Designed miniproteins, single chains, continued (3). Designs and how they scored, part 4

Each design is a single chain, and the fold is of that chain. pLDDT is the mean over its residues in the fold that is shown.

## One batch from the design tools (miniprotein)

Design m8107
Fold by ESMFold2-Fast:
Structure m8107 (fold): chain A 92 residues (1-92)
Amino acid sequence: SDADAWSVIPKDVKDIIANTLKKMGVSPKVQKDFMYQFAKIYKDTDKPFSDMIIVSGLQTPGIGPSHVTSIMKSMNMPQDVIDTMQQISQKV
């Protein structure tokens, strides 16, 4: 089932992501799609959480840099990680 894809993600992490995206007006469908991408990547233990969030955002239509940045802030990630994401989004 759809819910099974999310079982590998810790509940606290799921709650932070879901709450952040919901507060930003992201639809339940897009929230679900983001969680599927994150769960898929989460099984790859070679990646830090920040990279997993960035890649999940890039793979999810309807998720942009502002959503990824807000999730990182909600998880109290270091400012330099957040700044790196913002710099990537500003590449012309």
Scores: mean pLDDT 74

Design m8108
Fold by ESMFold2-Fast:
Structure m8108 (fold): chain A 94 residues (1-94)
Amino acid sequence: DAKEQIEEGERAAREEAAAFTEEAIKNPEKAEEKAKEAGRLSLEYRAKGAELLAEAIRTGDKELEIRGGEYLARAKALAEAHEKLKAYLEELKK
């Protein structure tokens, strides 16, 4: 079921992103490393998602459409985590 797969992918994406922010808050010395990782992964997942969606449009492949959406959801969640961690790092510099 495509709807169930999309909802599960969005949930997994939020959990992955939350782990980055939670670990950085628990271990502030790792916050810069976690921010860098989240930023890098968000860019990689965005590129992968865009590639899969472009192929889905070209071929009409529903599986590629779902996978592309999952990567874009993960990219969005990680980008939000990256911005949150950047704000946290600025607070730590005080």
Scores: mean pLDDT 82

Design m8109
Fold by ESMFold2-Fast:
Structure m8109 (fold): chain A 74 residues (1-74)
Amino acid sequence: MELTPEERELLTEALSAAGLGGEAFLEQVLAVDPAAMRALLAARESVLTTLRELGASERLLQRVHELIAQGERL
């Protein structure tokens, strides 16, 4: 997944707000770690709601939906 530094910052903030462990957790998700992907799936509504509240771009929301779709395959 290709993220800008600004997209990484917003996503890290949303993941932290959801209790998922911030930047370290984001690196695990980007590496397609199965445990991290399952945790993201469990918190997906919270993460997406927080991203919308933070004013995340449609591009970033689409990328997060792609990550969720990858997690759903496992």
Scores: mean pLDDT 79

Design m8110
Fold by ESMFold2-Fast:
Structure m8110 (fold): chain A 76 residues (1-76)
Amino acid sequence: AEQAAEEAALAAAREAGIAAGEAHGVGELAREIMRAAEAGDGEKAHELASQLPEEVRRAINEAAYTAGRAAYAAAS
């Protein structure tokens, strides 16, 4: 039950991050950022996000942070 809730939170965060990226014309880059965050590769996620304007980066980073935390909790 707890793991299923964490997986659902991860999926929701992933979709939110991708949607935010698509709204700003960077959907493919947003997908890459979310994949890196879910894999626990915070350095790669940060490097990819640093290519974005601050406003877009903030929206995607909130989702990526949530996704990374949910993925870590589900794996633990």
Scores: mean pLDDT 75

Design m8111
Fold by ESMFold2-Fast:
Structure m8111 (fold): chain A 82 residues (1-82)
Amino acid sequence: EPNEEDLMYNLRTDKTEILLLTNSNSEQTEKEETLYQMMNKTESSDESEQLMAFYPSLYIDLNLDTQEKESTNSRLRSLGSS
């Protein structure tokens, strides 16, 4: 039974960054961890993107560098507005 390192899901590329930030919040980490497990089982690209839309604040909280911030903002608009 491999760790998250062996996961080959697209969720890892996007959701992992959010999950790493939510680890700062004890209560939120438990909820986000549960969502992560569900996404991993579902493995649907649509599901993963919808989960990001449900938690747009996580992308804002991510607050990457100026270069990444613009990309994050674009993603939020696309996911939230769709």
Scores: mean pLDDT 47

Design m8112
Fold by ESMFold2-Fast:
Structure m8112 (fold): chain A 72 residues (1-72)
Amino acid sequence: SDSELEALFEEEKEKIRELIEEAFREGKSDKEIFDILGDFIKELVSKGLPPELIEKLRDYALELIKEAEEKR
């Protein structure tokens, strides 16, 4: 259902946000940050999330990375 997909989307958004914030706090390189994103996307695929939702989560993560870079 839409409500279950929305809840899952919000849960995965929180996870990737925390991973990106921690990576920037630890001073990880661009390569390491994108490796973290790649691993996150692979996990979403393994969980069987719809491709459209995976794409939205990837785009969300890319915006977070851009915003974090602009602050530092």
Scores: mean pLDDT 83

Design m8113
Fold by ESMFold2-Fast:
Structure m8113 (fold): chain A 90 residues (1-90)
Amino acid sequence: MEKLEEMKSKLLEIGLEAQKLASEEENPEVSRELQKVATLASQAAFNAKSIEEAEKGAKEIIKMLEEVKRQYPEVKEKVDELIKKLEEIL
């Protein structure tokens, strides 16, 4: 029970960080992708009913962030920081 609550709290924190990065991003395409990440993280934090569901959510967000890094190398450092935080959940 405590582990799931910790994972959900971390997913919410990551969602808030992604939203902050999106608001600071001057490239509107990158900002939109980071907003999608924030939305998915918040949905996972709200809807996960098991550790397995929270892990699935984190993995889906990591996959999206890896795609953002591939398309927009200029945000690699910021995206790597978010991925590292997500890997701490897994």
Scores: mean pLDDT 85

Design m8114
Fold by ESMFold2-Fast:
Structure m8114 (fold): chain A 90 residues (1-90)
Amino acid sequence: SMEEGGRAMGEAAKGALEGAKKGGADGKGETAAALSAAGGALSALLGEDPEEAARIAEEGAYGGAKGGGADEKGAEEARKAAYEGALRAG
């Protein structure tokens, strides 16, 4: 449902933000990771292929976290949250 998809989007954004932050990303990196995760979940919810949406979202979340200075562990957590969120939304 749209409500369940909206929840998946929120959880994806939160997970990506938390991963980036715990990895040491700055505020711009946290925001970039969260927006990439939310965007991927939203794309899947709106009928894009969930696997393709997840692939794009994970790349954006990892890149955003790393660009903000996150360590590898935090960037991988952000990546995973974005990927799983997009798959759940689709």
Scores: mean pLDDT 86

Design m8115
Fold by ESMFold2-Fast:
Structure m8115 (fold): chain A 67 residues (1-67)
Amino acid sequence: MSYSEEEQELAEKAKKVAEELGVEVEGVSVSNGVIYVYVKSKDKEKQEKLKKAVEEATGLPVVVIEA
């Protein structure tokens, strides 16, 4: 799949935030102004921290999904 430049930047930003929090990311997608972060971790506390951190970094709503 090809992403737009803006979607690529948002995906890279989300991945960087996840790395800083020590969360392994399986993938990121952006659709209709919402960032979807796919994670391997089932830890709900880590998922919530990641969601808030990415929302703070991007200013967009974030959904964390178990992959």
Scores: mean pLDDT 78

Design m8116
Fold by ESMFold2-Fast:
Structure m8116 (fold): chain A 88 residues (1-88)
Amino acid sequence: GMSEIQKLKEELERIKKEADEIMEEFKATTDVLKKIGYTLRLIGLLLDVERIKEEGKKLGDQELVKEAEEVIEHLKKLIEEAKELLKE
């Protein structure tokens, strides 16, 4: 229902903020193992957002689906950047 949509939108906003914070920490560290850990966390967030997108489709909320797609694209760009920065 509407309360479920509100919860999913709040989770999506939290994930977006967390992803940006993870990428800042990734860039701030010189520890390769920590960088790998941050990259895996970004991948985990991507899977969470893909789930939110599917729930949005089931609930018929096209706005939530669109917002989730924008966050998926943002996460994919961050993951690609992290992978490039991990190359020696």
Scores: mean pLDDT 88

Design m8117
Fold by ESMFold2-Fast:
Structure m8117 (fold): chain A 60 residues (1-60)
Amino acid sequence: MKVEVEVAGDRATITFTLGDETVVAEVEGWTAAEAQAIGEALLKHGEAGLEYLKLLKEHS
């Protein structure tokens, strides 16, 4: 289980890997600290965090 966060300009890219599944979501308007905090929260929630990130990606 792994979370990677990259911030470039006004865009944050969050990559979550759980087992054989990888989800990438791009979010605008978040600070690096906010993106990191969300990444850590996703990691703590495991599979539920992965499902949340998928929903976020669909609505972005």
Scores: mean pLDDT 75

Design m8118
Fold by ESMFold2-Fast:
Structure m8118 (fold): chain A 99 residues (1-99)
Amino acid sequence: HMEEVEKAIKELEEAISKGDYERAVQATREAVKKAIELFENSEDLDKALETARKVMDAAARAYRAIVEKEGDFSPLTLEAAANLLAAAMIYVALENKKK
């Protein structure tokens, strides 16, 4: 599952560099879905937290790139914002699981 998340992050970074924001949002959404699966099934919470943080950082980069190009309230910007919120929620949930 971590390998699938890392692949989705790489696809996201490539899409941003090419200005393909629809692909960037799709890759972010996939990374978030894989991160939820990692939250539910991970036995290595430290590695899961590290991976979840990478997803959150990547989602934040996608959001910043998209808002700059598409504006504050475009459909892509709103989806990127939702993905960023979901990534942050997963990270917080993983931290709470360690307590």
Scores: mean pLDDT 81

Design m8119
Fold by ESMFold2-Fast:
Structure m8119 (fold): chain A 80 residues (1-80)
Amino acid sequence: SVRDLITQAIKALVNDAPKEEVLAILRQLADALGDPRLRALVEQAAASTDPDVFRQLAAEAIGLAARIAGLDIRELFASV
């Protein structure tokens, strides 16, 4: 489910998982939701060479995915 993918993305990001692992989950979210804004954020994150910029863009992508899915992002972060 989209909620499970968002929770998985939050866990990967919080636990400092490899960039490729976080991106794989974010790409699944972009495919599941079909929103071009989310896909653009994921592509920007993939292109980033700065770890801090990557983390920021990944967090923004997770937040946008939650908003598109109608989920409370604060509840999702608290559940991780």
Scores: mean pLDDT 84

Design m8120
Fold by ESMFold2-Fast:
Structure m8120 (fold): chain A 74 residues (1-74)
Amino acid sequence: MTWEELAKELEKKYGIKVSDEEIEEFKKLADNAGLPYPKDKEFLRAVLILIRAKGYSLEDIPKVIEELKKRLAE
């Protein structure tokens, strides 16, 4: 499974769509706030979908990253 495939599965599962524009706006906000995020675009899309789907905060990004890495390694 690739990050692109995982992001598409999460979009279908939760009915949440994250656009390329939203990803770029998030990166600007995160860089200004010093928040860590994955540099791969589709990995970041998957992270943002899960955050919205589960109602997580931006501080939960590291936890979401580790969860998604484990799912990709299967």
Scores: mean pLDDT 79

Design m8121
Fold by ESMFold2-Fast:
Structure m8121 (fold): chain A 62 residues (1-62)
Amino acid sequence: SPLKLELGARSPAIRGLQARLRELGRDDVVVDGVFDGRTAGALAEVDPNFTLEDAEALAADV
């Protein structure tokens, strides 16, 4: 739960985040599950308060 989104973090939740960023027009974001500088930059432009818990919610199926 208390994991922060840090550069180099990897999870299925980050894939969901990256897919959402692409849907918002950030086609430069790669859906690879790695929180890299490009993903962080795109996220900061759309929601600077985003957390790993928010990413998990986006990736949740149940």
Scores: mean pLDDT 67

Design m8122
Fold by ESMFold2-Fast:
Structure m8122 (fold): chain A 65 residues (1-65)
Amino acid sequence: SEMEIVAELHAGVLAGVLRNVVDVEVRGDEVTITIRNLTPRDEEILAEFREQLARLGFRLRVRRV
């Protein structure tokens, strides 16, 4: 579910996987992740999450600060 994915992303931030994520919002079918200093590794992780979300009918939006 969308809530499980959000919880997983939040847990990933707390575990240090995506330390530069500053916010995660879910609105309707859209998940918005706000991120600082996007790295190539972060892009790989976000691409995997984008694919997972698409399979569930959700869209991933990335905001850079």
Scores: mean pLDDT 70

Design m8123
Fold by ESMFold2-Fast:
Structure m8123 (fold): chain A 95 residues (1-95)
Amino acid sequence: LKEELERLRRELAERLRRLAEEGDPRAEAALRYLEGLEDNIRLQEEQGVEEKDLLELYAAFARELAEIAEEFGFEELAERFRELARRLEEEIRKL
């Protein structure tokens, strides 16, 4: 699940980077926001938070990325993030 989240995140980042290069300041802001979310998750991982809390962070991150993708019209990518968030939430329920 984490590897899939990272793959989808890279795809979103690449699409946003292309828009930013075309002069969209919202895409630049979204890239910066995405970077901040990623840094926060890395900090929580380094602090050794419980597996449940870490999965909840991944699910929240996937939902945030889905909203960003939807805002920029990447509907298929947004749906993939929402499905990933649902699967992460299912893993939390098994703990």
Scores: mean pLDDT 82

Design m8124
Fold by ESMFold2-Fast:
Structure m8124 (fold): chain A 120 residues (1-120)
Amino acid sequence: SNLEKFKELLLEYLLLAIDFARRAETASPEEREKLALEFSKKAQELILEMLELIEKLKDPEEKEKALKALKLLLEAGSKMLEAVEAGDVAALRETLRELIDKLSELFPEVAEEARRAWES
């Protein structure tokens, strides 16, 4: 279904964000700039694919739930980029944790897979 495909892209975004956060923790300022650009490009590609899937959702409740998840990704992505620019590793980790926790209310199975990936 389009909702299942959306959940797959949501997990892909979370795994991308986890990888970005881990790489940013030990990166130099110059490397963080390159990582931020790479993350931004890949994240935007995933968000565009998610938007296309949301347009195909016929159930209003599923569409609202998916839009809420997308808004959380946009807010968290912005905060993560700000934290990386500031060199604030604690803020970066906190933003990612809060994102996963909030997503657990909307898509608990996806949030749990992301949490396991972060802990590995």
Scores: mean pLDDT 86

Design m8125
Fold by ESMFold2-Fast:
Structure m8125 (fold): chain A 100 residues (1-100)
Amino acid sequence: SALEKLEKVIKLFEEAIEAIKKGDLETFFKKLQEANDLLYEIYDENELSEEQKKKIYEIIEEMGEIANKIRFGEMSEEEAIEKLKEVIKKVEEIKKEIEK
């Protein structure tokens, strides 16, 4: 279900935060890619409203920006952690809206 996939996305972002805290960029990018793949599955396959789909896509775009900026040295690890925490809150909000 979309809810189960969103719960897994939250866990993957938490695992990405732990990886970057340890300087494990390989695991960080792997976890972000796994989360991105699940978000696209939710976007393409789920019976979400257009507003909910837009929110999922905004998370995908924010994720891509974080990954890109870390890859090119344009964002610190500390900034990435704070941005990912904000993204997790947005995923939790979408999850609550779907549960209504």
Scores: mean pLDDT 86

Design m8126
Fold by ESMFold2-Fast:
Structure m8126 (fold): chain A 117 residues (1-117)
Amino acid sequence: MSVQQKIDDTANYIKETLSKSSKEQQKEIIRRISEEFTRAELQIQQPQSQLDKDVIIGMGRIREGVLLIMGDKLPTDDFAQAVADDVKSRLEKINSIDPKVAEQLADKIKKIADELS
């Protein structure tokens, strides 16, 4: 399987899982995957200053907050699609820098969804 195919499969899996999940499960899944994305982004970008590190962490928290608000305000299918689109976009950016990190993160995200659903 190509890394791109694994990314697409992971995004589709997240969409399906969130569509079947309770609101509390959705929030926990979003929090856990957001933490793993921030960890991977810090790993591949290797920020040299505290400011650069805080920007990466802060942007991750803003993204998490937006997705949590969407979960409360949007129909479930629209919310699940928005999260799937975010997961795909972020994994593709990581894949462009380090395909091995992207592949490992895709597997980790699926495992988190499985454990919390």
Scores: mean pLDDT 87

Design m8127
Fold by ESMFold2-Fast:
Structure m8127 (fold): chain A 55 residues (1-55)
Amino acid sequence: SAADAARAALLAEYHRRVKEIFDEYDANPDITEDEFNKRVLEAGEEFRARAAAVA
């Protein structure tokens, strides 16, 4: 279904964002644990909100 395709695309986007956040944290010692945790939380919140909007 179109809704299933939309959810799959959102999940793939979420996984890509989380990977980028982890890679940046591993590469950059100036990124604090607090900033890292905030970015991961924000990515998850955005994913949940967008997924909930899919009919």
Scores: mean pLDDT 86

Design m8128
Fold by ESMFold2-Fast:
Structure m8128 (fold): chain A 64 residues (1-64)
Amino acid sequence: DKLAEAKKLTSSKNVMDRLKAIYTLIDLGEIDEAEKLMKELIGSDNEAERIGAAAALASLKSLS
């Protein structure tokens, strides 16, 4: 279950896992959950999370 895997990754302490969760949620069409996580990570104190989330949000915006 890709959705369950993505939700597991959102709880990871690893920044790469959290970023992977965003892209997996987008791939599954769970846009609202992906956008919520992106906004949360953009507000993070971790620079890699902020940069990755901003890139994912830009990608999502490019779909429309």
Scores: mean pLDDT 76

Design m8129
Fold by ESMFold2-Fast:
Structure m8129 (fold): chain A 94 residues (1-94)
Amino acid sequence: SELDREIALALRRAGIDFLEDQLKKSGGKNKQLQLELATEYYELGKMLEEEGRYEEALPLYEKALELYEKVLGKDHPKVLETREQVKKLKEKLE
């Protein structure tokens, strides 16, 4: 249902806020927290994209891409996949 989706979105945003705070408290260099945060940005972006909310999804995929690149390196499959998602969303918004 729409209510269940909005609850799921709110819970994921709360999880992101928690991970952002934990990463800040760790001095911003904890690779495991960076990877977990990147994954949460990606999953929230995916949920918003599935709802056609492309303008809201784009900045989340871009944040996921930045963190995945920092942790995994630019040629990692997750980075390449996330970069392709960013490209596709930009094409839908142009």
Scores: mean pLDDT 87

Design m8130
Fold by ESMFold2-Fast:
Structure m8130 (fold): chain A 69 residues (1-69)
Amino acid sequence: MELSPAQLLEAIKIADRDGDGTVTPEELAAAVAAGLLSPAQARALLRRADLDRDLTIGKEEIAALEAQA
């Protein structure tokens, strides 16, 4: 499933419960379990995090998505 950059940013904001500008796989799993994110949104975010091999979405990745939105 394809998410727009704007939809991806919204999903990041929902998953980033601590507001520290990073999203971990645990935060994504918790958001899906709570019904705040779909499994498809979580998978799209993890695909972006795969570029850093740390499975976290950092501020630089968020800034790149904002530039595309």
Scores: mean pLDDT 69

Design m8131
Fold by ESMFold2-Fast:
Structure m8131 (fold): chain A 67 residues (1-67)
Amino acid sequence: DIVYPSDFEEYKKKGEEAEKNKDYQSAMDYYNKAIAGLVQMGLMSSKVRKEVIELDKKLLELQKKID
């Protein structure tokens, strides 16, 4: 029942594709864009907040692979 921003799925998908290609910098950029869309949405639901938390976790893991 939650309508995500139109670009959320696209950014998440591009982030996953970049991660699979070991382009961790591009993956982080796309995941950050996905998070930004969810934050603009207002973080009003537990599902949206959970998505942000999981993406933040992913960014921390990717950052450790870069430096």
Scores: mean pLDDT 76

Design m8132
Fold by ESMFold2-Fast:
Structure m8132 (fold): chain A 67 residues (1-67)
Amino acid sequence: KVEQLRRWTDMLEKATDVASSLGDTVTLKDISVEAEKLSKEAKSLGDDVTAKRAKDVSDRALSLSNS
């Protein structure tokens, strides 16, 4: 489960870079929501490192969607 969450966090980081390069604000907002969910799930499992990474992805994607 923890390994799956790390893999999904990595995918969301890559998706954020791609969506940002394309100016795709809709996808960036979707990534922000998914990364926030992932952060909460990782925290509930005690994976604070993945939880922080997912939260950083969520915050970055949201910031990029609003700029």
Scores: mean pLDDT 81

Design m8133
Fold by ESMFold2-Fast:
Structure m8133 (fold): chain A 91 residues (1-91)
Amino acid sequence: SAEDLLAAVLELNAELPQVEAEIRRLLAAISSTADKIAFLEATIARLRGILGQLEDVEARLPESDHPHVAALKAGLEALIATLERELAALR
């Protein structure tokens, strides 16, 4: 439902700094470069999947809630860019 989508958007937006911190913690705990690359590729793919769904999410929400979707989109794009730089440094 639209209310469930809005709740998910608000929760993920609020949790983005903690999500980034957890990704960094997990990455630091991985010893092998190959496993770090695999982890980053899988994580980036999952985040891109979420980002790709935001246009459909926005279309199902009232216009008054669109700024929350835009904020989440910007936050996800920034996180993806950060992780892509980390991945490039390992290759």
Scores: mean pLDDT 87

Design m8134
Fold by ESMFold2-Fast:
Structure m8134 (fold): chain A 55 residues (1-55)
Amino acid sequence: GEKAAAEAAKLKGRGAGAAGGAASLDNQNVEMQRRAVEAGLKGDAEGAAEAAREG
């Protein structure tokens, strides 16, 4: 249902954060973090470009 889908979406983002503390999986977590940060930085770069264009 809608509630289950909303909870699944929340757990998806949180699961990466909660599980991303395991030392034995550090290499995998580092790669996942790098990809997430890169995607975030790309989104931020577009926002910064828009702000610079306005200001």
Scores: mean pLDDT 58

Design m8135
Fold by ESMFold2-Fast:
Structure m8135 (fold): chain A 94 residues (1-94)
Amino acid sequence: EEVKKYVESLTELQFETRLAFFYIQIRKEKNTLPEEIASEEEVEETLKYVRDNFGEKFEAFVKKLIERLGYFTKNMIEAIKKLIDYIKVKVKKK
């Protein structure tokens, strides 16, 4: 519940900025070129995971990002998972 309230307070720009930070870190750590494109199944599973943990607003942000880019990579999925874990840790701290 606290996690959902935190997500509801985020602007789309704040979401994209934080996601970009994690995405850049993953790119540097893995040094993978070219990036692997996520399957439709992996995209659907990621959207379900986001919805189930953070609600419809966060799912909507991810959907908008995919729509703007026209593609979704496995590194982007990993960045979303890291962002979710970051939010969970932050919300648990007083």
Scores: mean pLDDT 73

Design m8136
Fold by ESMFold2-Fast:
Structure m8136 (fold): chain A 81 residues (1-81)
Amino acid sequence: SEEIERLRKKVAETALLLAKAEKISPAEAAEKVLKRVAEKVGISVGTLRDILEGKKKASKKTLEKIEEAIEEVKEEIKKKE
């Protein structure tokens, strides 16, 4: 769905910011971002990956929590208050 594609893009953009900030590979940065997002939402990284790949159905409320968690992680990386 367009919503899931948008979330996937936000994760990728956040991972690139982290990769630049910590001087790590984009793949390692993506893994770190997914772990932080999953922890904030209260789900496993595997469940989050399955949702973003369209393998698992998530409620609208869960998708909203994922989006909020991505934005929080992005702000933490930017060190904005």
Scores: mean pLDDT 83

Design m8137
Fold by ESMFold2-Fast:
Formats: sequence, C-alpha cells, structure tokens
Structure m8137 (fold): chain A 53 residues (1-53)
Amino acid sequence: LLEKVKEKLSKGETVVLEGTEGGGGMLANNTAADLRKKLGVSEDQISSRVLPP
C-alpha cells in the first residue's frame, strides 16, 4: 500500500482510500491519517471515504 501511494503522489495524483460501512470506513480513515502523518502530506493529497453497503 505505502509503495503505491508514494508512486501516485510522485506523479502529482491524489489518493482516496475507500472502505465499506461496518468498520471498513473507519479502517480506511485511520489508514489515510497514518499515511498522511508518515509522508508529511495533507488531506487534499490522501483522503478517505465511506462506501454504502
């Protein structure tokens, strides 16, 4: 995951992590927050959203 995120960001792309309702959305949000902290990037570069079931 980290490798693919780095590749997309190096190309000037944004990354959206998606998770389904029922825990997946929380996991996606937490993972996005961790990646932002590790890479020193903002929410406009790495974000998350919850998909309906």
Scores: mean pLDDT 75

Design m8138
Fold by ESMFold2-Fast:
Structure m8138 (fold): chain A 68 residues (1-68)
Amino acid sequence: ASEEEIEKAAEELSKLAEEAVRAGAPADSVKIAAQAEVRRIGRELGASEEETRRVAERVLKAIDETAA
């Protein structure tokens, strides 16, 4: 799968994670769930470990920015 496809999925996941944090969910719990979801999407799309790692970093950064 293309990096663009996994990036788009990460954008949607980041928005959902940000909403969860704003609703009072603990950031650590949201990060754990988001990392698991990025790994699942990466496997389904056939993404490399490097692509999956970059996407996970992006999602985690969005969660941290919302939680700050």
Scores: mean pLDDT 78

Design m8139
Fold by ESMFold2-Fast:
Structure m8139 (fold): chain A 62 residues (1-62)
Amino acid sequence: SMKKELIELVAEMIRKVGDEFDQLLALRRQGGSQEQLDAVVSQGQQQLSALIQQLNDLDAKS
């Protein structure tokens, strides 16, 4: 059902945000460069954009 798919997408988004935060903390502790930190943020933004697109696709089918 669309409601189940929506809940799964939101859960995936929350998990990806947590993963990004863990990566940022690890890089910071290792003395990572600003470029490395920016790369992790860019990766997270791309993943969130993909999830937003999936939400829009579900909306279009409703």
Scores: mean pLDDT 77

Design m8140
Fold by ESMFold2-Fast:
Structure m8140 (fold): chain A 86 residues (1-86)
Amino acid sequence: VILTGDQLVDFLKANKDKKFAIESLGSPASNEIRKIIEEAGLDISSIKSTVKIGGGAREEEIEKLLKEGYTVIEYVGDNQFKVIEA
């Protein structure tokens, strides 16, 4: 599913018990994502940061995270986020 920033805050608030992995959380470009996490009241240290790796390695990382029970969140531009649930 694709969510706006506000919709993602609401989704995270409703799903605080889930494991989250968020793309590029450790980069300066992820400041908007960090703000969303803080607004949702989540502990940022509980969230797994994924690194944007080029090409095929990225798909393998996402599949592994989903198999491990993580909900994967990707920024797709224009204040939109793709949410992939395990």
Scores: mean pLDDT 71

Design m8141
Fold by ESMFold2-Fast:
Structure m8141 (fold): chain A 100 residues (1-100)
Amino acid sequence: SIKDEAEELLEYIEAQRDYYRESVARYLAEAKPEYKPEIEALAAELEKTLDEILALAKELVEADPNDLEKIEKIKKEIAELHDRAIEIYNQIYQLTLESK
């Protein structure tokens, strides 16, 4: 069902958030002191973006399955924020490589 698909997406997003958190914490621990402030700022932006994705995924679970227009709008917003999260994560990773 649409609800089952939304619940599976929520579980996936929660797992991805945990993965990003663990990866970023490790990168921050390994970074040289001069890179830490920039990585911390990007990490905060990533956390905010992931929180917004989770809020939308939760809204998708609670959405009326017959409101296809609302469901598609939420899915599109999740996809756009997910692309943004990947961009921020890649910036953190690149800074971590430069700090070695």
Scores: mean pLDDT 85

